# Designs tried in a protein design run: designed miniproteins, single chains, continued (4). Part 36

Each design is a single chain, and the fold is of that chain. pLDDT is the mean over its residues in the fold that is shown.

## One batch from the design tools (miniprotein)

Design m13234
Fold by ESMFold2-Fast:
Structure m13234 (fold): chain A 72 residues (1-72)
Amino acid sequence: SSEVEALLERLAELARRAEELSATAIAQDYRKLGEELREAAKAGDKERVEEIRRQADSGERLLDLIEQSRAA
């Protein structure tokens, strides 16, 4: 679905941002979430899709905090 495609792009963007910050483990976690999202969507696991969406929302805030911390 277009919603899943948009969420996959958000997770890929988060992974790229984490790599820019040298946060390799965080980048890998977002890539794993992308794989899990594809599986959950195929299985019709709406609860898991919602969990991943919430992690993407939180991830944006997390990366903002990491960027701010590095500026300090």
Scores: mean pLDDT 85

Design m13235
Fold by ESMFold2-Fast:
Structure m13235 (fold): chain A 110 residues (1-110)
Amino acid sequence: SITTKTYKLLYKLFVKHFPQLENDPLVETLIGMVASTIVKKLSLSEEQWEQILTLTDLLLNQKLIPELAPYEEEINKLKKLGPVQRFLVAVGIAIEVVTGISSKELSKPL
């Protein structure tokens, strides 16, 4: 399913940055819930999804590009977050940059 594909891509990116948390059931559950929420609330093209993964990777590597300059304050907050929270916030920023939809909108009822 599209949810399973989305989960696998997010989980692969998470493990790239936080390999010490590979096969943690709580992490798998949380990323699964995020993947489900994204699929239910966002109609993303394959290109938009690739851009979201690329931006998330850059954010987790603390690479600042001109497109991320408006998010400098939120990016600075990432340094204070644990691995799971850091990943989820980075994904949220990447979604907002690519789609214009804030993480606050993703938390609203359908």
Scores: mean pLDDT 78

Design m13236
Fold by ESMFold2-Fast:
Structure m13236 (fold): chain A 66 residues (1-66)
Amino acid sequence: SMADLQRLARETAERLGELLKKKAEAEGWEVLSVSVEQLDDTTFRAVVKTDKGTLEATVSVADLLA
């Protein structure tokens, strides 16, 4: 269902945010915040703010079906 795909997209964005956080910390960067934003009904964006800048990754339902 669409609701299941939306849940999977959100969970995938959350996972990517955690991976970006771990990568930034491995580089010696200070992680200030980790968040997931819903951009529309099918699109989620992970945002990791650090002392060196902002890392982001976007996940859509379409990406999961490719």
Scores: mean pLDDT 86

Design m13237
Fold by ESMFold2-Fast:
Structure m13237 (fold): chain A 60 residues (1-60)
Amino acid sequence: SPTEEEIARLREQIAHLRRIRRDLEREMEARGVPREEQDRVLAELDRAIAELEAALRRLE
């Protein structure tokens, strides 16, 4: 169904962005970037993930 296809797409997008976020956070930690700077850099990814998770919850 269209809803099942959308749920699958959202889950894949969330998983993809979470992988990007984890890799980026790890890289910044390895480089000694301060936590507040990390939070600023990750803020847009966190927002995008939260929006997709909210959309997924609304469909489930």
Scores: mean pLDDT 86

Design m13238
Fold by ESMFold2-Fast:
Structure m13238 (fold): chain A 73 residues (1-73)
Amino acid sequence: MLTEEELERAVKVLEEAVKFITDPKREVSVAEAARMYGISQSAASRGLEKLAKAGVVGKRTGPDGTTLYYSNR
């Protein structure tokens, strides 16, 4: 379970990382984002959901049932 401070840090890190993704067709899973940005899968999941709610990223279900997130630029 994440504290509110840990969640806010994860969101800020992911928001800045997504801002530097130049390819609008690039998609990341929760597991991939966790590996790329050095955070837990729980932090990545909650951070990406917050970014999706804010409209910074979009989300869809991939062919294997995995939720994929993409830059909403």
Scores: mean pLDDT 68

Design m13239
Fold by ESMFold2-Fast:
Structure m13239 (fold): chain A 100 residues (1-100)
Amino acid sequence: SIMEKTEESIKKIQEAIQNKDYEKALEIMREFVEELKKSKASKEDILAAAERLILAAKYIIETKPEYEEEAKKIIEEVIEIVEKVDPERAKELRELIEES
C-alpha cells in the first residue's frame, strides 16, 4: 500500500532530520518520489503523500539553506506528480511553497 509506504518513509525522513542527517533525509525523499511515480495509487493517497513530502522538503530549506537546490527539485517533481491527477491542487501547492 502506498499509504503504508508514505507513513514509513515520512517516519524515516523525520528521524534523519532529528539526527541532522539531511543528506539521508533527501535520499529517502528521492526514493519515495520514484515509488510514487510508479504507483497506481488513488488520487487521495497521492495528494496525502505529496503534501507530507513538500512539508518535509520545505522544513529542510528553512533549516539548512545549503540543501535548498536539492529540496526544491524534490518539491518540483512532487508537484508534477500531483498535476497529473489534480491540476487545481498542484496550483495550491505551488502557492504554499511561495509563502514565507
Scores: mean pLDDT 84

Design m13240
Fold by ESMFold2-Fast:
Structure m13240 (fold): chain A 82 residues (1-82)
Amino acid sequence: MDPLTPEQKEVLEIVAKLVGLKSWKEVDLDASLVEDLGIHGGRLRELLRKIYEKFGVYIPRSEFPSDTVRDLVDYVMKKLKS
């Protein structure tokens, strides 16, 4: 597995804390945000808010990426490098 960047680890830490995991290391990158982690509705809003607060990346709900943790990480990284 390729080494994760500090920014990727911070995205994973936000996800971990939101779903009650102890660290970013416990987050499955291939888990579905909605189906596996239950991140929808108010939890999705909280996730997007925390990403904005940490990285300055605004993710409109209509432009929310695909379903997995990996897709979320990739989206945030793409926005940070743009």
Scores: mean pLDDT 77

Design m13241
Fold by ESMFold2-Fast:
Structure m13241 (fold): chain A 117 residues (1-117)
Amino acid sequence: SEEEEKKKEEIKKLQEEIHKLEVEFGELLEEQEPLFSDEFLKELKKALQLLRETYMEKSEELEVQKWWIKKLKEMIEALKNKDFLKLLELLREMHEYLGAPEEAKEHIEKAEELLKK
């Protein structure tokens, strides 16, 4: 139907925006890696991976795509500001919203402990 085609086109446009934002986030994180311990980066990257895998299961829902774009933009701003505590707070919010596995939360908590050292 016309409505189904419009929804598919909107999903495609949001997927393209998400890809661009994910690339920007990844490049910013990579540039800032020397500021972190290897242990912190391992825990952060594992948390991000598990959150993204949970997002991908819901990635065809327009409201979830729009929410993910908002969170990617907020995470990019946290990195630009070098507000790593805010970055981890955003990951906790993302875990709660997505209903991601407990393992993702454990990696976030380990990253928080490592950031305090």
Scores: mean pLDDT 88

Design m13242
Fold by ESMFold2-Fast:
Structure m13242 (fold): chain A 109 residues (1-109)
Amino acid sequence: MKEREEVLAKSEIESELSRLDKEIERNKDDEEKVKMYEKMKDYLEKALKTGDTKYAQKYAKIKADMYKKQGRDWAADQLLKIAKDKKSAGSILMGITLVDAVDRALEKR
């Protein structure tokens, strides 16, 4: 069970890293946004490499701040809850991926 969850988390996180790179390029003229996305990428990479829950929590918090600034209060609140309630880096990162998927689906409706 745990091994399968880690493999799925890795695949989704690799997709998110690719998305963060794309957002950095799209926002290259906005220094504040570039710094935010670079910080998100750094924490996400550290969470993947170390498995340290602390980096996954930092990633969740900075992403929640981003969603809050975009008026996406539901997504922000869910990320903060995941960062508080989940006990492993993998479970936090999977929770964030699910919130991101739901947020995107709601925009397409």
Scores: mean pLDDT 77

Design m13243
Fold by ESMFold2-Fast:
Structure m13243 (fold): chain A 74 residues (1-74)
Amino acid sequence: SVKEELELLGNYLVKKGLLTEEEYKYIVDRFLSTDLSDKEKLEKFIEFLSKYLNIPKSTISKYRKEALEEEKKK
């Protein structure tokens, strides 16, 4: 689900020290509360994180792939 995908990326960014747990929970909740499609929620979430953290979207996308690979190992 999109919720699981946003939470997975958010938790991974907390693990990397880029977000606090409170920040990630607040941001995820805001995006889940929008009327956007699941695809748009994910795309806008990545765009927001890029701007918020001042890091390239490509780097956020790399972190998303790393988070998914770590989830597969559990």
Scores: mean pLDDT 82

Design m13244
Fold by ESMFold2-Fast:
Structure m13244 (fold): chain A 102 residues (1-102)
Amino acid sequence: MSEEEIDELVEKIRKVARELIEKYGFENATLENIAKKLGISLSTVQKVLEERGKRVDEEVIKIAKEALAQGHTPYGAALIASYKTKVPYEDVLETLKKAGLL
């Protein structure tokens, strides 16, 4: 599956999740209900979200390593990665801790 196909499917998943939350509440915005509404398998939804998460983590790590190489502090590198990827700062910190960069 291409990066473009993953991005398109992630946007469809987000839209369906939002519709389910608005109509039925958070407890009904399950991956199974999203998969049923999109007409795809639950395993496909899980794989797409896992691949998207991995790609975002890889981009965060790449940007942070580049910032560190430029002389930024680890926390400064995390802030730059958060800004460029639009991932919340706390999530970036956890990704960098897991990668051994913090």
Scores: mean pLDDT 79

Design m13245
Fold by ESMFold2-Fast:
Structure m13245 (fold): chain A 68 residues (1-68)
Amino acid sequence: SAEEAAARAYEAGKAAADAAAKNGDTQLHIRGEKGAEEARKAGLEGGARGGQASYGSGMTSAKEIEAG
């Protein structure tokens, strides 16, 4: 469901933001938090696809930290 997709996107975004904070990157942490909230909001308002797109936009840099 859209709600489940939004919740999953939020949880993933929050985890990535926490990881960025531990790495000392305050900007990535802020970006991750905004991305997670936007994903949740878009998922509830416009469906799961909107939530997924919002999450990806906010969390791209956090994925680089994880991959590196």
Scores: mean pLDDT 56

Design m13246
Fold by ESMFold2-Fast:
Structure m13246 (fold): chain A 89 residues (1-89)
Amino acid sequence: MDALDALTNLSNALRLLEKDPSLKEQAEKVQKARDTFLNLLAGRATEEEVKEALELLDEAAKNSTPEVSKLLRTARNNMEIVAKDIFAT
């Protein structure tokens, strides 16, 4: 459930970022974080890589529109929950 919610919010954020050329740097950060999350779901991401992805989402949220920032914060929180469950054992 949380994994699908995270992917949906990341995809929606990317669609909004793609419409604004001035936000290209933020789109690249979100895309990299999404790729790390897909690797996490495939069992191919380390805890360090996930922490870097969460930091990229936090940076993108700070430098985006309020609408995109809300989507990215929700995605970050869901990604953190999924990572915690995967790395618990």
Scores: mean pLDDT 84

Design m13247
Fold by ESMFold2-Fast:
Structure m13247 (fold): chain A 68 residues (1-68)
Amino acid sequence: SEVEKLLEELKKKLLEIAKTSKTAEEFTEAASKEINAFYAKLDNEQAAEVAPKVQELLAEAAKVWAEK
């Protein structure tokens, strides 16, 4: 449940970054910072298990940014 809450928080942060970032570089740097902060809260096994989901969230946020 804690990991699920952190994933939902990450999703919201990535979508906000996608909406507010002015350049592709700004988006990539801000998204990477939030993903690194997310992984810092997990152990290695949790990180490996959620990595595909994190990539999915990043791809969706990138799509939202590209539609601007």
Scores: mean pLDDT 85

Design m13248
Fold by ESMFold2-Fast:
Structure m13248 (fold): chain A 133 residues (1-133)
Amino acid sequence: SKSTQQEVIRLLQQSQQLLQDLIESLRERREQARREGLETVAQLLDQALSLVQQSLSLIQQAIENVSDRKKAISLLQQTSSTLQQTISLLQQALDEAQRQQASPELIAGIQEDLDTVQVTLSLVQEAISLLQS
């Protein structure tokens, strides 16, 4: 229904805003990791940044195709997959930062970024559920 499409668009626009903020946050954490000499953490954050950019593009395409349920669902399932990969990379970055005794600020920042991805994944999964109903 039109009401369902409007709710899906609302969830996806909220997801876009979270991912845009996450891109800026991940860039800051990457530069922080570089300043602390944590090359592996910086590489993991750079990989996560690339996947977040891909997720943002997929969400934009899903919004543009919200009236094509099958296409929107497919794009959002791809988004869910890239966000799950992002969670894995950020968990690895967090574990590596803790192992190398990174600053408390960097560790807290990565944890906040991880929390943001998990919230975004939840919104995307809710959008998929609404389109499948």
Scores: mean pLDDT 93

Design m13249
Fold by ESMFold2-Fast:
Structure m13249 (fold): chain A 68 residues (1-68)
Amino acid sequence: AREEVQRYQRYKAESEEHLSAGDTAGALEAAEKAARYFVRAASQLGIRDAGERHAQALLEEVREKAAA
């Protein structure tokens, strides 16, 4: 779980950096990687459903910011 949380944080930061730079494709790719590691961490902690809902909300937020 700790390694997955650490990778989630790194990819989330990379997604934010890509958005700030105007790299929509890079931002979405990093956000998808962050979401995958978050779901893996949540599954290991027994909260998979909550993790999937949060990951989906994060992806939707990045997609909306990328479309603006």
Scores: mean pLDDT 79

Design m13250
Fold by ESMFold2-Fast:
Structure m13250 (fold): chain A 88 residues (1-88)
Amino acid sequence: MTKTEKIIELSRKAVEYARKAAEVVREFLKDDPETGDRLAREILASANDPEKTREIAEKLRELGVDEAAELVEKMIKYSEERQKLIDE
């Protein structure tokens, strides 16, 4: 596998977990759809930005959406591995 292929694979994994987290957030916050949709969009937009993703995970835990926070933490793992390969 080339470095480029590995970067693409890690990006796809990060996006997969971002999508799952967004779905969980929207369902958990269905009675507050403005907050739910905003956070879901922030998660999807940050999929390859581990710094922004950490801030989102903290916000989710403060709101009690622990399931979504755990999925976002998985996204961080893949995003950090991707960034390490880019920075090498």
Scores: mean pLDDT 80

Design m13251
Fold by ESMFold2-Fast:
Structure m13251 (fold): chain A 63 residues (1-63)
Amino acid sequence: LLKEGLELLDEVLSTASPSDGLQVYLYYLNKVRQARSSLDESKKQKILEEAVEYLREALEKAK
């Protein structure tokens, strides 16, 4: 998931406008920080899955 998220983020940043790309980047960083702060592996997984899904939606909108 983390690797998949980074690959999707790179594609979004290449496709979206700089302004939209920055918003998506900041959202993803915030989600990764939330996951790292979580003590529960299941919660970490869900946060990362939500972040990846958000990136997929952002990429679809940018296309």
Scores: mean pLDDT 78

Design m13252
Fold by ESMFold2-Fast:
Structure m13252 (fold): chain A 91 residues (1-91)
Amino acid sequence: SAMRRRRLAEAERLAEEAVEVLRRLTEDIDNDALREEYAALLERLLAVLPGEGARLLLEKLLAEVERRQAPSAEEVAAARAKLDALAAEFA
């Protein structure tokens, strides 16, 4: 349906924006405005694409975090745990 196509396009746009905000945040980790923007985009993305679609987009976001940051093993483990919990909730 047209509505489903619009929701998929919106989810893709929000995911791309979230990845870009996350990239900027990794360069300026103390920027509270970017953190709030990222959180808002992630919430909107999860609202638009629950379930498998949300999981795939969250996996892309996590991969981008791991690639652009040199995070601690603890930070990576915490992020993966949150991703798995969110994926399970929308499964």
Scores: mean pLDDT 64

Design m13253
Fold by ESMFold2-Fast:
Structure m13253 (fold): chain A 90 residues (1-90)
Amino acid sequence: NEEAVRKALEELLERLREEAAALGWRIEELRVVKAEFTQEGSSVVGVFTVELVVEDPELGRWRMTIKVTLKVEGGEVVAGSVVGTSVERL
């Protein structure tokens, strides 16, 4: 179910926002720019491209692109990865 995978992504992104705020980072932009879904037997795999602009008070502003892969089976996340694909200082 693509909806279950999207919900898992939303929960992950909310957790990332909370962790960033705890570090004193400001997320200026956060957007999902691409979403791809594949059926793997009884599982659904979602692959998301997420772009962020983050301000670290000590390190400055950064544009980051991350690739999030989530595999959901029976409504539960059974595998996941987050990989930085680009990081650029602004």
Scores: mean pLDDT 83

Design m13254
Fold by ESMFold2-Fast:
Structure m13254 (fold): chain A 84 residues (1-84)
Amino acid sequence: MEELERMLRAGEAVEALLRGDLEAFRTFSAEEKIEGVELMYAFAPENVEGLRRIYYTITGEYPPDSASAEELLEAVKKAILEEA
């Protein structure tokens, strides 16, 4: 049940971020955070605004207005890794 536990943790990380619960979100590992944002992108690849908000929440900076959802996903993953 390792895969199920990882998916549940990833989902919890994204839910905490969407609730604005940054303290809860910070308790997750970089791997869990990355998996969570990848799952969000997989289910809603058109959610550019959600990815922009996540990037701002992690970095404190807004990404370029011209960035695609795919570019934003990669930027978010990089920001999570640089925070670690």
Scores: mean pLDDT 75

Design m13255
Fold by ESMFold2-Fast:
Structure m13255 (fold): chain A 81 residues (1-81)
Amino acid sequence: SAKDEIIALVEEFIAKETNPKVKAKLEETLKKIKEAKSVEEMVKIVGDTVSELLEDPSTSAADKEAALELAARIQEIKRKS
């Protein structure tokens, strides 16, 4: 299902993340999406996290690129569901 694909995708990005602050934020996002009532709510939660990472000047260029990739892949899952 789209929900399972979104959860698996966020878990993939958590596993690859080396920055402890970014990893903690993604882990909190994972908890929120597991409690979400719809795919639309999950997409919004992930999108909010991506926006926070992009707006934070302490986020590395690599972590910003990863955030944009996460956003793109979430949107692809939503379009195909």
Scores: mean pLDDT 86

Design m13256
Fold by ESMFold2-Fast:
Structure m13256 (fold): chain A 66 residues (1-66)
Amino acid sequence: SSSYLTAARVALLRGDIDAALKSLELAAQQGNKVAEEAYRKAKEAVSRGDLEKARKIIEETLEKLE
């Protein structure tokens, strides 16, 4: 839903990658396949310690969903 995407944007602006990922996960559960792909890719980047790559994936995805 748009509410979860808004929550992800707010989390990203605060530098809270974990909160942004949680919001993308909830959007994916509602059938947003773009959010689902971004969640998987960003979570993999976080698991590798690449927080900048995770942030970029989330940012670019939210821009496409705007």
Scores: mean pLDDT 82

Design m13257
Fold by ESMFold2-Fast:
Structure m13257 (fold): chain A 68 residues (1-68)
Amino acid sequence: SLEEAKRELERRTRELLAGTSDPRLRAQIRAVHDDSLALLDSEPDRIEEVVEQYLSALDWLRRRREEA
């Protein structure tokens, strides 16, 4: 459901933020979360695609943190 997708995004965002100290990366993580929530609200029939895009962006940010 839309509510379950939003809760999952919030949970994953909080988990990544808890492990991230860099202010720039924290801002990028929050921006990805905010953008994904806006997409879920505007495209509720495409929940699966929005979640996949969010997870890909979050994984990319996690990898960038490890490379820094």
Scores: mean pLDDT 84

Design m13258
Fold by ESMFold2-Fast:
Structure m13258 (fold): chain A 61 residues (1-61)
Amino acid sequence: SEIEKLLEEAKKSSVEEQRTLANRAFIKAQIYESLGDQENAEKYRKLAEEIMKIIREKEKK
């Protein structure tokens, strides 16, 4: 899926690129929510949260 591909790309990206991807995912989630597409809104919100977890793990090491 697109979400799975984006998450895999994020894992290979720099912390700066990961922050950009997380922000884009949050914005996309807000757009889908405003359109009433709760399913896609939730998918992009979860993607952003997973990317943020990856950033935190990198910053701890």
Scores: mean pLDDT 81

Design m13259
Fold by ESMFold2-Fast:
Structure m13259 (fold): chain A 92 residues (1-92)
Amino acid sequence: SSLLEQTEKMLRLAEEMLEENLRRARELDDSKTVARVEEARKRLEEVRKKLEKLKKDPNVTLEEIREVQREAILVEGEVTLLRMRLFLLERE
């Protein structure tokens, strides 16, 4: 599969995880985690905007795609860490 397709799949999974994190954070009444999830949402929206711009550019370079992929990996990592934090809070 293309690097763009892999990046889009990663963003989609991160977006799904983010929605679940937001629901759980609200159920736990953890305002600090809600704020972190909302910051991650803003970053996901920025990366999504960059990806959509690349898809419309007939002169897109592999390096530009890799840069957006790196940003997607960082945000996915942040969303995953938030999920782990929520899991730990539910156990206390």
Scores: mean pLDDT 82

Design m13260
Fold by ESMFold2-Fast:
Structure m13260 (fold): chain A 80 residues (1-80)
Amino acid sequence: SSMMEELKKQGEELTEKMKEYGEKALEAARESVAEASRYLGFMLQATGEAIEVYEKVSKEKAEEVKKEAREIDLEIQRVL
């Protein structure tokens, strides 16, 4: 249905925002813990929103987003 396609697109857009904020957090982590924490907050917000949307599509997609978020978080933690 068109509604399911819209939810998939919304989930993809939110996942891209999650990755963008994660990249900014990683870049900031080497220079400023405070700025890195701010971007991590934005990443977590986008992650939560993406999970909420994907849970309406499939739990498998929601788990995939969680896995990607964890991988980004681990990369940031390695630099901090």
Scores: mean pLDDT 84

Design m13261
Fold by ESMFold2-Fast:
Structure m13261 (fold): chain A 57 residues (1-57)
Amino acid sequence: MEFKNLTEKEKKIVETLLEAIEGYREMLADPSATPEEKAGYERQIAELEKGIEEIKK
């Protein structure tokens, strides 16, 4: 299990980041979203995923 060595605080942060990613993915799937908004959501998802990777390291 990749996260078994994380502290309670780190696990909570990862959960929060995953929830934020899910929210942005829902907004990205919205057909009314503009290409500009979609680009913004994709960037936010990438930054959040990078944050999770940094916590793992």
Scores: mean pLDDT 78

Design m13262
Fold by ESMFold2-Fast:
Order: sequence, then C-alpha cells, then structure tokens
Structure m13262 (fold): chain A 71 residues (1-71)
Amino acid sequence: SDIEQQIRDFLRSLGLSDEEIDEILDLIRQGKLDEALDLLRSLLKSRGYPGIVISQALTVLRELSEQYLKK
C-alpha cells in the first residue's frame, strides 16, 4: 500500500536496514503497534540518536501505522 511505502521510506531515512524495516512492518501488520514502537526506540538508541529525535520518530511511526491499520 501507499502507507506501507511511506513507512518503509521513513524508516530507511533513519538508517534502518531492510531486515529491521521488515521486522517493524511485520509487528505493525500483526497489530502489535506498541512492540513496533519499542523496537524502533531500541534501534535508534543503539545508533546514538538523541531522545528528542527518538520521540519525534516514534510519533511519526505511530501516526503512519494507525493510518495503515485503518484500511
């Protein structure tokens, strides 16, 4: 879907690998949104992102994922 492509492009812009992106998308497809957000938080922390950037990224992923799940 268009929203799935937006999620992939967003996560790729944060430096995530295709494998990491697929894991997050699999959790979203299962309706496990909180687990997907926790995984993204962990990955961004491991890469040294500051807390404000992590918080912004989590907000964007939540909004895109909620749009994806409403289809």
Scores: mean pLDDT 87

Design m13263
Fold by ESMFold2-Fast:
Structure m13263 (fold): chain A 81 residues (1-81)
Amino acid sequence: MGGLIREAQLVAEETGKKVSEIDPSMSVGEAIRIVTTGASMFLYDRQEGIDYVRKTIKDEKAAKLAIEGAEKAAELLRLGL
């Protein structure tokens, strides 16, 4: 049963690419890392995950998209666990 974990990883990667398109000062790799870290935090502490993304991404639109993507990835990870 690896399908949901792979889907979560793809959601994080696609979200990170879109975040970098909205905020070009951030590299694609940096954006993917932030979304992936946020998703992992959402599994243990949702509020800390939100705070981490908002503190790290200063652009409001990019931060909102990253939070939404991290939340979706975390939901897929919870279903895969």
Scores: mean pLDDT 81

Design m13264
Fold by ESMFold2-Fast:
Structure m13264 (fold): chain A 62 residues (1-62)
Amino acid sequence: SMIDKAKALIREIYDKYGKVNRTAVALSMKEAGLSFEQIQKVLSKLPEIATGDEAIAALEEL
C-alpha cells in the first residue's frame, strides 16, 4: 500500500541520517514513483522534523 511504502522510506531516511524531515520524505516518495496527491497526504501528517518512530506513528493515523 501507499502507507507501507511511505513507512519503508521513512525508516531508510532515519537509518541513514538519524532524523526524518518533510523535504527528504517528499523527495524519496517522488523518486519511488508516488503521485503528488499521495505525497501531500503523507506530508500533511508529518511534523517538519521527527524521529523515525514519530513519523511512522503519524502515518498509522491514515
Scores: mean pLDDT 78

Design m13265
Fold by ESMFold2-Fast:
Order: C-alpha cells, then structure tokens, then sequence
Structure m13265 (fold): chain A 112 residues (1-112)
C-alpha cells in the first residue's frame, strides 16, 4: 500500500528532523552515532535504510576516509559541508536534505 508507505515515511522524517534539531551535533562522530540510533528506532524501512547509509558516510568523515566511488565521495563532502555550517538550524536543514534525497532514491528504485 503506497499511501501507507508514504505516510509512514512522512511521519518518520518529521521525527528525525525534530530529533536532529534538539541534538547538539558538534562532530561527524556524534552525527554518525545519532543517525545510527535513529535508524534503529524508525518504523519505515526506507527511512531506516537512508539513516543507516548516512551514518556510515558520517563515520567515514569522522575517520578521514576517502572513497574512489564518485557518489560516495560527493556524499562525504556534502556531509562535511553540512557539519561546517555554523547555524544549527541550517545544518539540520542540509542534513535533512541528504536524508530526504536518499529516501527518494530508495523509493524510486522500489517503484521501478
């Protein structure tokens, strides 16, 4: 049921946004830990998978790891740029943009 899937995604994304806004995200390691926690506590498999993927990418940022995969390298740099945002609200908006893009990618693959 696509309607139920979309409603669950919307509800989980609202909960993730609220949690990120209430958190102090001062490092890539803190972001990775928080995204992993949220992945384990979301109801939507799509949102959970997106959060887990971004948690692993944030862990790569924390460990100074580079990727020769262009997509992974771009995502790592976008996470780094989001963490460099000094305004917490804008930082969360950038991070939520990445979560929403990953969810949309996963949803588009499911609907193919």
Amino acid sequence: DIEKTLELIRSDLEAVRRRLLSAEIRSAEELADLLEELSLNTRSPMVSTALFTLSRLARMVANGLQSNNPYTAEMVERIRAALDEPDHRRRVERLMGLVEEEVNYLLSEMLR
Scores: mean pLDDT 87

Design m13266
Fold by ESMFold2-Fast:
Structure m13266 (fold): chain A 66 residues (1-66)
Amino acid sequence: MEEEKQKEIERIKKKAEELKSNVDEGYRAQVAAHGPERAAEFRAQAEKAKQILDDYANKKIEEVKS
């Protein structure tokens, strides 16, 4: 049971980390393409997306622990 829960938690964390990394890469690409003037806009979008991913992952992890 504990090993199964740990593997599921690790899978959730790995997926969230991968998606957050993709968001950061997208942000960097947008800044590189459009220049630093748009950086604040793209950063705000990236931060919002990563927060949503963290909230979702944390909720899923708590469900697994139950």
Scores: mean pLDDT 82

Design m13267
Fold by ESMFold2-Fast:
Structure m13267 (fold): chain A 95 residues (1-95)
Amino acid sequence: MERIIELTRELARASPDPELKARLEAAVERLEEAAKENPETIEGLASRFLAYDDAAQAARLAAELGIAPETAEELARLATKAAEEYKKKLEELLK
C-alpha cells in the first residue's frame, strides 16, 4: 500500500487539473484510512478494494490526459492489481 499511496501523492502534485488533483488527494485519504482497517475482515477487505479501485480509476484518467504518464501508468497497473487481489479475497471470504 505505501508505494501506491506514494504514487497517488506524486500524481496529485503533478496534476494541473483541480478536479483530478482533488480526486487523487481524496484517493490518498481513502488509502490511508483503508490501511487502518483489519485486512482479515469483510469491512477491511472491502475498504481496501474500494480505495485501490478509486486510485486505479483516477490514475487511468490521468494517463489518458497525458499527466505524468510513467507515474500514472505505474499507479494504474499496481492499483488495478491490488483491487483485483482484495476483491478476490472478499469474494472468497463471503462464500
Scores: mean pLDDT 84

Design m13268
Fold by ESMFold2-Fast:
Structure m13268 (fold): chain A 71 residues (1-71)
Amino acid sequence: VKKGDILSLRTPEGVVRLQAIEDATLTEDGYVVKARALGPPLEPGLIVTVHAVKSRDEKEYIITSADGAKS
C-alpha cells in the first residue's frame, strides 16, 4: 500500500473507504498505515491508523482494526 491508495473495509455499519496518507509499513503478516476516511460510517476526513493482515489466498488485505482520535 502506497500513499494515495484506496482501502475498503466491510463493517456491520457499511463499507468504509479509506485513502492512505502515507506509504504503509510492512509487518510479518500485513501492514500498518495512516489513512483518512472518505465517507460513512466514519466521518469524512477522519485520520485513522489501519492494522491489516493479508489472507493466504486473498489479493486484498483484511483490516483488523482502525483507531482514530474521535471524542
Scores: mean pLDDT 66

